# Designed miniproteins, single chains, continued (2): the designs that were tried, part 50

Each design is a single chain, and the fold is of that chain. pLDDT is the mean over its residues in the fold that is shown.

## One batch from the design tools (miniprotein)

Design m5717
Fold by ESMFold2-Fast:
Structure m5717 (fold): chain A 110 residues (1-110)
Amino acid sequence: SEYFYLEITTSDGKTISVEKEYEEVEEEEKIYNELLEKMKELLKDPVFEEILKKSNSFSEIISLLAQLGEKTIEQLQKLLELYAEVIAKTGGDRETVDKILEKVMKELKE
């Protein structure tokens, strides 16, 4: 199978990376439901809740955590791993990834 690599460098110079194998493509609704459940679990952390309230997109959450740097490294790692899981389960279809992320963000902010 094919692998992909994600890397983010924080404002304070720390690098976080995830390497993941592409999986068999799962149904969009299944990927959405699994991501939503995992994101709701993360929101039990007050740091994630605060960042979500300040963010209008999934990518903005990642960006804000990266800007906070070392203080939120663990949160950034968890979110990057979830993002990688969505990419893997969609076969890297960017349009489907973006649709799922947007739908999850809408649900979490309502």
Scores: mean pLDDT 86

Design m5718
Fold by ESMFold2-Fast:
Structure m5718 (fold): chain A 89 residues (1-89)
Amino acid sequence: MREEELRRREEELEKELKELREKVAAGELTPEEVAKAQAELQRRAAELALERLLLRGELSEEEKRRLLALPVEDPEVQEALARYDELVA
C-alpha cells in the first residue's frame, strides 16, 4: 500500500470513530448497531495498523497475512495494535 493511501485511510477511520462516538452519545444507535459498527471499525483499524507496520519494516508480509486471519480480539493482533499506537504517537 502507498504511504499517501494508507494515511488517507487512517484519517477516514479516525473520522468514522469520532462520528460513531457522537452518535452513541446522542442516543441515535441501538446497542446492536453500536456493536456491529465497533466490530467493523476495529477490523479496519487492525488492517491499517498491520499495513503501517509492514511499511515501516516492523512486520513481514507473512506475519501480516497470519495476523489478518486471526480475530481482532486475538492477543497477537492486540499486541500489533499496541505497537502501531507507539509508532504513531
Scores: mean pLDDT 77

Design m5719
Fold by ESMFold2-Fast:
Structure m5719 (fold): chain A 91 residues (1-91)
Amino acid sequence: MLIEAKDTFFLKSREAAAQGGSIVLYKDGKPVGIGSITEVTEDGATVSAVLEGVENGEQLEARFSSGAGTPTAVGTAVVDLEKKEIIVTSL
């Protein structure tokens, strides 16, 4: 499903949440999601994100950055659009 508006997702990884700053989701090398980590919790973080061209349960590359231009961590994630969750599968 195409999501063009900002929405709130829960990032299910404490390790990913500890990067802080921003997350960018990639599909086949193309950015399909951009988000900001707004609140860090014990189990993850709240992310305000815009997603475009992402389908429910789709596996994506996740890049985390605390600064401009260079990712601090790279992993994979699955997006659950029904539960509004980003589930980190590797980091």
Scores: mean pLDDT 71

Design m5720
Fold by ESMFold2-Fast:
Structure m5720 (fold): chain A 68 residues (1-68)
Amino acid sequence: MELPEPSEEELEKVKAILASLGVPEEYREKLAKTAIYLGKEARAKGEELETLPLQIALDLLKNNFSLE
């Protein structure tokens, strides 16, 4: 899966949020990159879903690693 590379500051911010949600460290960078990309796409489509990137990141973690 090809994702645009986010800025280090943006990535660290999202990783910190994922850490507070209990996401394992080894998955935080991948999920943060995915969440940032999906958030930018949603905003480009005129959808103001500020929490959408985090929800999608959690859903991806649950789907890939059989978490609830």
Scores: mean pLDDT 62

Design m5721
Fold by ESMFold2-Fast:
Structure m5721 (fold): chain A 67 residues (1-67)
Amino acid sequence: MSEITVTATRDITLDAEPPLTIKAGETVKITGDPETGTVTFESLATGKKATITDPAQAKAYYVALAS
């Protein structure tokens, strides 16, 4: 697995189950699981997590959070 942290540059809602809303300035922990291809986004401010099963969608959310 790999782990990275990103500070959100803007408010974003991840369309996941459950939906995860991230506010600008929050630190998000992103953990990838290469065996399942899933990526977990965790807001360190709220402790809430969202799991994205599509790696391309996860990459799009990462780019949106960082840009």
Scores: mean pLDDT 77

Design m5722
Fold by ESMFold2-Fast:
Structure m5722 (fold): chain A 110 residues (1-110)
Amino acid sequence: SEEAIKLLKEAKALLEQAIALLRNGGDEAEVLRLIDEAIRLIRRAVRLIKENEDVSKFKKEILELEVAIGMLLIVIGVAKALGLPLDRDLVIKQLNKILEAIEKLLKKLE
């Protein structure tokens, strides 16, 4: 799906912006806003892929992507629950795992 590819590329750009802000000591609220928007675009893209006839070709890549997102949300959720600042290095590591999963999915869609 051309629309799914477009959404995944837009999500990738937002996650790369979030990583740059984390590395440069940027505002945590802006980082979380970029991550939230990227996850919304990813989930919309995955929905479009699931609406196509050959979901079996993408099951592994979609699972890897959802696992990576889940791990990121746990890291963010723990920091929020404890009233602690984000572990920036750990968040960057999880964002890079999401980017790797997006690239694998894009390679199969293109």
Scores: mean pLDDT 88

Design m5723
Fold by ESMFold2-Fast:
Structure m5723 (fold): chain A 78 residues (1-78)
Amino acid sequence: SEAARIRSLLRHAILHFDKDGDGTLSDAELEELVEAINNRELPFLSDEEIEALIRALDKDGDGRVSRAEAREAIAALT
């Protein structure tokens, strides 16, 4: 399913930004992840996968992901 795919992509992104390896993103790590997504600067994902993540997380349709949208999506993984 698309939801399962988005969860897998988001988990992969979290793994790369979780510097402490504790399975939790700090506010600073979350900000780095959101900036990387919005700038399409995730070298471990394809362009199509990044656009799929943006479409899934972008609730207001402005083509950007907010920290609040990202935090909500990450909370839904646990």
Scores: mean pLDDT 78

Design m5724
Fold by ESMFold2-Fast:
Structure m5724 (fold): chain A 61 residues (1-61)
Amino acid sequence: SAELEALKEEIVRLTLEGRDKEALRKLFELIQLLESQGYSQEEIDAELKELSERIRAAKAA
């Protein structure tokens, strides 16, 4: 969980900094980590939706 949260926070930060290629690499790492921990595709989609909403909120602030 701490590793998942650290990756999510890094993806948000990189996206806000305009470092889109690095953010995409970290997003790929997040997906692989979720898969390795036994998350279903539905659960992964839910985690990615939450991350997208977090990024949208951060950009609007």
Scores: mean pLDDT 85

Design m5725
Fold by ESMFold2-Fast:
Order: C-alpha cells, then sequence, then structure tokens
Structure m5725 (fold): chain A 104 residues (1-104)
C-alpha cells in the first residue's frame, strides 16, 4: 500500500539521521519497490503522494552518496535506488500529463 511506502520513507529518514546507512537504504528500497508494484493502480491523489515519497528517497540516497565515508558497496546500492526512484518519478509525471490531456 502507499501508506506502507510512506512508512518506509519515514523509517529510512530516521535511520539516515542515526548514521545507519544500510538500514536507511533497506527502507528506501522497500518504498521504491512498493511504488513500482502500485504504479498502474495509483489514483491521481496517490500519484502526488508517490512523488513526495520518491523525492524523500532521492534526497536520502543523495546524502548517502555524497558522504565521503560511505562504503563503496552502500554508495552503489544508494545510486541504484536513486536511479529507480528517478525513473519512477519520470513515469508518474508522464502519466499525470497524459491523464490531464485525456480529461479535456
Amino acid sequence: SIEEAERHAREGERALKEGKYEEALEHYEKAVEILEELLDELSPEEEQRALRILRRVIEGTTKIIKDPNTPEELKKRAEEIRKRALELETEIGVRELERAVRSV
């Protein structure tokens, strides 16, 4: 559910604040996975919620990537999660625009 994706984004942000990067990435990855599964079922309201979740994931993964003390394995994982989140943000944006055109 989208509520579960929001919960994972919150738990990821909490872990990030505590310097628990591996735990943060596990939560961010779960948030992205849930949104990928829900993509074709999202209502217009849920698309806006999904975009907010994805922006939070992108911000968190970027902080992990930019930390020079982050192990290379975690940097690569963060880069992959961020890439997936950016791809989802693009796809949702396209679908939102296509729906706006069809509503006219």
Scores: mean pLDDT 86

Design m5726
Fold by ESMFold2-Fast:
Structure m5726 (fold): chain A 75 residues (1-75)
Amino acid sequence: MEHFEKGKEAEKEGNIEEAVEHYLEAIKEDPSYLEALEALLELVKKHPELKEKVIEELSKIAPWAEAFLEYLKSL
């Protein structure tokens, strides 16, 4: 799970935008990767300024995750 691990590493280093990009890539490669979806949710909760970008990008790669997208929009 290369992108998920890179996302975790970027998050540890405080590179939050880089972490978002890696988590999105993990979901794009495996749409069932719930851990990456949960990691994005936690990042948006900690950094609300990322909400719009995450919703936009996630909508493109995971439109099937409608309930998750609605929850994310409600934050």
Scores: mean pLDDT 76

Design m5727
Fold by ESMFold2-Fast:
Structure m5727 (fold): chain A 94 residues (1-94)
Amino acid sequence: SIEELVEEIKKLIEEAIKAHEEGNEEKADQLLRKALQLVVEVLTSESPEDAEKAIKEIEEWIKKKLPELSEENQKIAEGFVKLMRQLLESRKAR
């Protein structure tokens, strides 16, 4: 379900943040790539309206976490949000 995909994406992002805090950049990159693959699945498997709602939920969740993150992790999270927006816009243009 879309709800399960959203929760899995959130968990992967939290695990990626933890991996970065532990100095494991390679693991963090792998986890973010998995999260991005699930974002693509949401965008390709769901209606455009449902996909947009799911992406907005993830963006707002990340936004709420930003003040609690290090400056480095804030930049990584903001980069992920930017990539999600670019993928959503690409989906709408097709």
Scores: mean pLDDT 82

Design m5728
Fold by ESMFold2-Fast:
Structure m5728 (fold): chain A 62 residues (1-62)
Amino acid sequence: MEVVLEVKNDPEGLLKRAEEAIKEGASKIVIKASAVDEKTLEAIKKVKELAKEAGVELVVEP
């Protein structure tokens, strides 16, 4: 199952949605970021760690 997460300067919401997607059995997560700010980068790094731990593929699109 592929899950697409759109990010608009909401790093906390991104983390929550990614965690929920992993719990629901997502095999791939695609993050669409409108901008690559410092807080969003930190959130993406945390999501990347969670995805790797769960065996989920992570893709980040600009």
Scores: mean pLDDT 77

Design m5729
Fold by ESMFold2-Fast:
Structure m5729 (fold): chain A 87 residues (1-87)
Amino acid sequence: MEVVLEGKVETSTGGGRATAVANSEEKLAVGTVEGKFESEEGALEGAVVAAFMAVAALKALGKNARVVSLEADAEKGVATGVAKATG
């Protein structure tokens, strides 16, 4: 089973289109925010939001989750967070 969460994130430090995709068979979810960030810190905040959207998507599938990676690139306007299901 798959869950997809979509939204828009907008803060004083930047934001963009947010998407999180969770797959129960892979026990993994990937969140991404694509847009504009005013700083590397703003992009990292985007990655944290993406990661917790990934956690929420796995929770919607009935699984607890842990954040396993955060990646942020302010110049490219991409922030990514990955969560993995926990036993």
Scores: mean pLDDT 80

Design m5730
Fold by ESMFold2-Fast:
Structure m5730 (fold): chain A 85 residues (1-85)
Amino acid sequence: SLEETAEEVLALLGEHAPAFMAALRREIEARREELEKLSFEEQKKAVAEIVRRVVRTALAGRLPEETRERIAELVIRLNELAAAE
């Protein structure tokens, strides 16, 4: 479920959750004008790319690679679940 996936992401992020969320929010805000020019489907793809980049850059050296990959996978899944009817 959406809630269970969100809880797993927060558990994996642990102490890094506030910094990760802040970095993700900043990256999306910085590209807001660019994103607003895209179609809805293109916006979803662009947001997924931003999420993957933030996971790789903000968590590098702080969490193991396997944990970072799992976080990226789950955050993308969260976005897909939130978009589902």
Scores: mean pLDDT 79

Design m5731
Fold by ESMFold2-Fast:
Structure m5731 (fold): chain A 55 residues (1-55)
Amino acid sequence: GPEEEAKAREAAAFVAAAVREAIEGGDSQGAGLRGRQYFEAHPEDAAAADRAGVG
């Protein structure tokens, strides 16, 4: 539903922002770790992001 879609977009935006920040800081490995930690804590968001085409 709309709430689930909004949550998926927020999850994708969070991961994208964290990845962008880490890459700009020269830490591409840290970007991957931060993304993994988020989806490990929120597995339902990972599935929602994949369905929304943003995972």
Scores: mean pLDDT 65

Design m5732
Fold by ESMFold2-Fast:
Structure m5732 (fold): chain A 74 residues (1-74)
Amino acid sequence: SREAEVERLIAEGARHLRLGVEAFEAGDYETALRHYEEALRHFREALALDPRSVAARVGVAEAERLRAEAERAL
């Protein structure tokens, strides 16, 4: 279902955010950037399927903020 697909995309986005944070904390900003970009792709896809998803909208904002932080650290 669309709802199950949205939940899957949000879960994948959250997983990539976690992996990105772990890489960032280890000083691997290039790996962190790649994970934040993957998280952003998943959350944007979830938003396209469900524009009312608070979780997907929050995920996009968080991924964009963390991506910008990683880019500044490079």
Scores: mean pLDDT 92

Design m5733
Fold by ESMFold2-Fast:
Structure m5733 (fold): chain A 79 residues (1-79)
Amino acid sequence: SEEEIERLLEELKKLVDEMEANKDDRQKQFEIQGRISVIINELEKIAPDSRAVYERALEILPDSVAIQLKLMEMDRAAG
């Protein structure tokens, strides 16, 4: 649902903020990265074909290889 997508994107933003707050804690950073991966997987389940959702996710995580690859795959499928 749209409400579920918004909730996941908001949680993703919170995790990015938590990552920045814990720059000196490698273990905490690793744990947060795992939680980010779970959210990306949930977005793929509920919005597998929504380019706009992944563009929004990439704005939150510009260095995410997983999101970049998903967008490239969607572009290839459309072309």
Scores: mean pLDDT 83

Design m5734
Fold by ESMFold2-Fast:
Structure m5734 (fold): chain A 55 residues (1-55)
Amino acid sequence: KEFEERKKKIAEVQKEILEKMKKDYDPSMTPEERRRLHRQYLEEFLKKIEEIKKE
């Protein structure tokens, strides 16, 4: 099924996003700054998913 390949690509994107987020995370960040960072990465993840779907 096509979904198996897409799931694998999605997992790779998740891994990359998590690594970027860990790298950008600063312990001195406020809770609001952390939430904004998480939201930005969530949006990036969703955009990548849409790109994969269009392939």
Scores: mean pLDDT 76

Design m5735
Fold by ESMFold2-Fast:
Structure m5735 (fold): chain A 83 residues (1-83)
Amino acid sequence: MEPISEEAREAARAMLEAGLKQGNAARATGGAILSIGMGFTGALFGGREEANEGARRAAELGRQGDIDGALEAAGRGSVEAYK
């Protein structure tokens, strides 16, 4: 199996940090799982550009503390990776 993408790892880290700062462990966990899922999807389908773009956007929003925006970006990236 190909390793999880760098973008997915950064997104997971940013979401965990933001969620911990906000005291929202459930959202932090959900964001990390979605980011890891995008990395796994990218590995299975050759690291599709759409999955990587979603992960990069999720990481950026996570660093800004926008957990909802980060989760939306991660979800959209996963959907586009299947197209």
Scores: mean pLDDT 61

Design m5736
Fold by ESMFold2-Fast:
Structure m5736 (fold): chain A 85 residues (1-85)
Amino acid sequence: MLMRITIEAKTERQAQIAGDYAASLLDEHVRVLHVQVEGTRAVVWAEGPREKILDVAEELARDLEAHGILKSISVEEAPADVVLP
């Protein structure tokens, strides 16, 4: 299943760090297709089992919150017609 993970960070620098860390952590467990960072937002597109992606996202949220980076995190199923760059 293709899932979109959206991370809101407190600063643009922290968004880049969060995006890089999220991609690295997810790549150990599922397939990372694309990472996009724009302003204070990092979006990671991952393909794999839904439960595994959610499990990794929970770990990611805890780690980013512990480091004072996380403002919010959301995980959504990607629309069937999504075209990745």
Scores: mean pLDDT 82

Design m5737
Fold by ESMFold2-Fast:
Structure m5737 (fold): chain A 80 residues (1-80)
Amino acid sequence: MEIDKAVAEAEELAARAEELAKYVGPSFQDYIRELVAEARELAEKARETGNPDYLEQLRKAIGRLREAVRFAEAAKKVKE
């Protein structure tokens, strides 16, 4: 995956996770905030340095964000 594609995916998932955070409990809201901050930091470092180690860490953060979004979307559906 190219850095630009990974950064775009991370930004999209981070925004979605923040939007959905209101449907989950405080502990999971804190977890989402931590994941969003980590993903944004890794995206910045990957973009600035081009270092494949930051890209690999960003891919892992994207995976965690996808899981968090799925959990929050499930919580929203139960409330609806």
Scores: mean pLDDT 83

Design m5738
Fold by ESMFold2-Fast:
Structure m5738 (fold): chain A 84 residues (1-84)
Amino acid sequence: SMKRELAEQRLEVLRRDLEEVKKLSEEYDPNDPKPILQMIGLVLRAIGELLDAESLLPESDPLLQEIRELYEELVKVYKETLKK
């Protein structure tokens, strides 16, 4: 379905955003605010992708579970970076 194709696009964007957040986390320097500001932008984008996916897919869809797990991993990387 077209709704499923849109949700799969949300998953692909979220996967790329997660890899970018991981890269920014590795580049983290407490004296440079730029990586943290970029990570905040990616977290806000990830919230949007999750909300879009939840509107497109039923709760029983395994794809929604995968999207939620990627979102939680992305937020976890961000939170762990702030603890450095």
Scores: mean pLDDT 86

Design m5739
Fold by ESMFold2-Fast:
Structure m5739 (fold): chain A 81 residues (1-81)
Amino acid sequence: MDEELLELVEKLAELLGLSEEEKEELKERVLSPNFDIPEFIDWMGERLAEAAKAGASAEELREITDIIYEIVKLLIERSQK
């Protein structure tokens, strides 16, 4: 579970061009039991808008949203006990 989450965060960070500092902060946040999923979704929405503005293709944006969805799904499943 944690290894899978961290792998998805690494891939997401690469696709979004996140800094090493931002990537480590995101890893720490997703492993937190009190992680604010709505705040994460809002932040990811802003990153997707910036990627689209920078000229990311519809295919790249779909790949990013698929990874975000999988992270959120795993976080919700983890919170159910």
Scores: mean pLDDT 78

Design m5740
Fold by ESMFold2-Fast:
Structure m5740 (fold): chain A 90 residues (1-90)
Amino acid sequence: SKVEELMKELARLYAEMVNKLDELKQQKASPQEILDLLREHRARFEALVAELKRELKKVEQEERDMYLSTAEDGLARIDALIAQAEAEAA
């Protein structure tokens, strides 16, 4: 289904972000480069969550809550990483 494809894309985007974050840390990238990476991926993740919310209107209510909760948890984790990176940049 389109919902399952979007959930896989969200998981893939999150994994790509984590891998790139690890690479930047190994390269001793600046705090600004880390923040730019996280903010770029947050924007892409948020856009996919918005698309997911549109597709979820076609799915039974119980399934919608599960998928939405998972997607919003992912976004909250990215927000936590951004907050940590902002604190380290200060």
Scores: mean pLDDT 87

Design m5741
Fold by ESMFold2-Fast:
Structure m5741 (fold): chain A 96 residues (1-96)
Amino acid sequence: SEVEKLIEEAAEHLAKSPSDKENAKKAAEALVKAAELLGNKLAAEIIRAQVFGEESPVVKELQELVENKKPLPKEIQEALATVKELLEKAYELAKK
């Protein structure tokens, strides 16, 4: 599938150098597209904010909720689960 190809693309960038900012950004770009194809715009926004430093009102709200030990809204929980799944799949493929 197209999502699977994007996860494989992210894995290839991570395998080259996980600590290199350029490879990390390219991996993140592929995972953002994968999240968008899955219909999870919030997951895509979280990935962009974390890797590219994009200001996101939703990510800022998430940080405030975590710092104040408040329960996360369902939509944020689902987005974080999608981010985790995409990252885990990419890292597993990168471990070759």
Scores: mean pLDDT 78

Design m5742
Fold by ESMFold2-Fast:
Structure m5742 (fold): chain A 65 residues (1-65)
Amino acid sequence: MEEKLAEALEVATAVGALLRGGSDEAIQKTRDEAIKFGVNAGLSEETAQRAADRGAEKARELLEK
């Protein structure tokens, strides 16, 4: 169950960053909000950080292509 929550958080972070314009600041803010959401949903801080970091990276890749 935690893996599915982490995957959902990764996707939500990527989408959220893109919707906010994809600037470094928007990506960082979305990442920070995603970590807080993940922890509140029952993920460890480490797992939430990794998922949010992956989502942020995915958003950056999509913006460069």
Scores: mean pLDDT 80

Design m5743
Fold by ESMFold2-Fast:
Structure m5743 (fold): chain A 96 residues (1-96)
Amino acid sequence: MEKKEEAIKKAKEMAEKIKELIREEVEDPEKAKELEELVEMHLGLLITAIRTKSFEEVLELVKLILEELKAVLPESLAKKVEEEIKKFIEELKKLA
């Protein structure tokens, strides 16, 4: 129980950092809004998975989310987002 709530907090912190990076690097405000909404959607899926799925299933979902984000983000931003997601994966492994 405690570990799942900690994982959810870290997921929310990661999503906020990714949204900050999008706001800073995406000059088009409409495109930035679309990408922020995509991040919020993926955060919702990730929180549900943390609450209901095994550690291994959560890890596979995080990898899938990263690949989907990399497909739509500019290359420089995609690299920064990948670093934030890798940090989350390391934190998630510590909680397993």
Scores: mean pLDDT 84

Design m5744
Fold by ESMFold2-Fast:
Formats: sequence, structure tokens, C-alpha cells
Structure m5744 (fold): chain A 71 residues (1-71)
Amino acid sequence: GMSEELKKELEELIEKAKEKLASLPRSDRESVTILGMAIKEAKEVLEDPNATDEQAKKAIEALKKLLETTP
């Protein structure tokens, strides 16, 4: 499974992404959908007992990029 450090970082980024999702305007349906899907995928990695460090890092990178690019 993934390291506890990566699991913790992924958990923290999921929470930040959820906070960002809640702040998005209703009219921004595309950003809401994209961010919501990324959160779901990240949660699936987090809940998978066989998830690798590489899978965790990819989920972390995806969430970081979306948090950087979503206004």
C-alpha cells in the first residue's frame, strides 16, 4: 500500500478540494464537474488498500493542478 505520509497529504488535498468545490459558483458547471470527479478519483485511491505510492502521487498532482487552475 501507499506510505502514510502520502496518504496524509492526499487526505489534506481532498479536504482542500472539497472546500474549493463548495466555493464555486453554480454557473461554473464545468469546473464543478471536473473538480468533483478528481475528488472522487482521489478518494478511490485513498480507500484502496493496494494503492501504490505512484498512484497516490498522481492523484496528489492532479488535485494540485486543479486547485492551481480553478479560479
Scores: mean pLDDT 80

Design m5745
Fold by ESMFold2-Fast:
Structure m5745 (fold): chain A 70 residues (1-70)
Amino acid sequence: SLEDKLLEAFEEALKNKDYAAALVIVDELLRLNPSEEIKERVIKLLEEVKDEIPAEFQPAVEQYIERLRK
């Protein structure tokens, strides 16, 4: 599915430490209104790498986690 492809791209972006790309992918996933399973997985991955994400991206990360929890 498109959700599965975006999740795979998100995981690859995080692995490559391309946080700008990872956040763009999260925004795309949110626009698709993804399943609760996909939302929980994205939240878990963001929380696991949160301390590695540059300070400039932290407000966006916190905003996306909040939106995913709705």
Scores: mean pLDDT 85

Design m5746
Fold by ESMFold2-Fast:
Structure m5746 (fold): chain A 98 residues (1-98)
Amino acid sequence: MKEKLIEAAKALLEGKIIEAMEYFLKAFGIDPSNLTLFQMISLIEDLLKKLKKDSKEYILGEAIILQYKRAMGDDTPEDLARLKELEEEIKKYLKEEE
C-alpha cells in the first residue's frame, strides 16, 4: 500500500494525472485497468469520504482531484491555491519516505 502511494505522489508532482489516479487506486486494492477516467475520479472521491482529512492518503487524494479539475479546465482560483498547498505537503511526505 505505502509504496503505491509514493508512486502516486511522484506521478502527481510530474503532472501525470492518469498514472497518479491508477497508483492511488492500486494502493487501496482497486484494479484501475478497466475503469474510465470518470470512474477513477468518482472512486477516489468516495475513498476520501472515509479518510481523515489530515492523513497523507487524504492529502494526496484531494491533490489528485484538484489536478484533475485543473486538467479539465473546471478549477477555481481557490482550487489552484489549495492544490499548491497540497503539492508542498506531498513534497514533504516524499522527503520523509527517502
Scores: mean pLDDT 83

Design m5747
Fold by ESMFold2-Fast:
Structure m5747 (fold): chain A 94 residues (1-94)
Amino acid sequence: SMKEEARKLLEEIVEIAKEMLENPDMSDEEIQKKLKEIAEKIEKLKKIDERVANLAKGIVHLALEGRENPEADKEKLLEQIEERKKRALEIIDE
């Protein structure tokens, strides 16, 4: 179903975003590859529900912000990612 596809895409995006946030030694080449995978998944989500796609973009932005700022509160960023994931899942379950 479209709802199951959206949940799977969202979960995959969240896992990649968390991996990027939690692995500060990940190379620029690895980040570029992950961002390309995320972009393709976001385009699929956008066709299902643009609100969910926008929340997924926000999750990716939080992960990148955490990587660019070594002083960033990683726990707070992970909580914000989980909050956006929860809101996206609520939209999918409508």
Scores: mean pLDDT 87

Design m5748
Fold by ESMFold2-Fast:
Structure m5748 (fold): chain A 73 residues (1-73)
Amino acid sequence: SIGNENAVRGAEEAMKIVGPEASAREAARAAALHLGSSGEGTNGASALWDVAQVEPEATAREAVERVRELLGL
């Protein structure tokens, strides 16, 4: 779905902003702040927050891979 594609792209763009070794929470915040109310910003931030709640120790890189895995992309 376009929502799943937007979530993956938003997560990837957030990781580029904060770096791959930043926390999933920092990546989620970056998606919300820097990608705004776009589908990528909204869906990316939501997906990254969901990963951070389940895996609080996840890096941005690990969170992006987890989002891809969960959404089948």
Scores: mean pLDDT 81

Design m5749
Fold by ESMFold2-Fast:
Structure m5749 (fold): chain A 68 residues (1-68)
Amino acid sequence: DPLAQAEARGQSYVPLNRATNEAIERARARPLSREELARLVRELYPGASRAQAEAVADNVLTHMELER
């Protein structure tokens, strides 16, 4: 869980949650690849590690699949 991982690192929950929600909204506007989503997450939350950004991207893609 990318949010639990951020908390374990002492990072703020709020910015990472906002980045996740924004990524979901943009993915709804047009299909985004996993790489594009991970890049977007790091742009929205520059403190995120690559692993955290990729985990958020995976969660966004899973969420989008559940909406289908």
Scores: mean pLDDT 70

Design m5750
Fold by ESMFold2-Fast:
Structure m5750 (fold): chain A 112 residues (1-112)
Amino acid sequence: DLLERVAEEVRRGILNGDAEGLRERMLELGLSEDFAEALAGLVQWTQENFSLSEEEIERILDEAVERAKKVKEELERKMKENQLDTPEALRTLENAGLSEFLRELAELLANR
């Protein structure tokens, strides 16, 4: 599961204070430069502005993943109803889930 893998790498990045390592991991997973830089920037911003416990990090990441999965599942359902099964459509679904994860994570971190 790519979302869960991304969340685990974000957890490690926050706990280790390693935004650059996270960026490199995102690129290694084949994700876009823009997405990798946005996540790394969010992790760096979090490190500079917060001292979060491991429990708080886990809770925030779990919530962001759950919200992203719900959006991805709804989009997947709509795509199947419209018979959208091209490789481009599948990439769009994956990218939408990752984008929603980033958005939800940023919102949850900013509202702490």
Scores: mean pLDDT 81

Design m5751
Fold by ESMFold2-Fast:
Structure m5751 (fold): chain A 80 residues (1-80)
Amino acid sequence: DLLERARRLVEEAIRYLRDTVESLKGTAIAEEVRKFLEDAEEGGRKALAEAERDPEAGLAAAEGLKAEALDFAEDALAAA
C-alpha cells in the first residue's frame, strides 16, 4: 500500500528530526533543526493529503521529505 508507505516515511523523517533536536540541545544548531522540523511537519501533512488523491505522487513527496530530513540532520550533527 503506497499510502501506508508514504505515512511511514513521513513518520520516520519527523522522528529523526525530533531526535536530532534533542541530541543538539544546548547548541546554536538546535534552533536551525527545530525550524526545519516545523517546515517538515507541514510538508508531511501536504504529502499525505496528496497521497490520498495520488498515492504515487504522495509517496514521491514523502521520499523526498525523508531524504531532505536525513541530509539536514546529518549535516547539523556533523557541525555540532
Scores: mean pLDDT 85

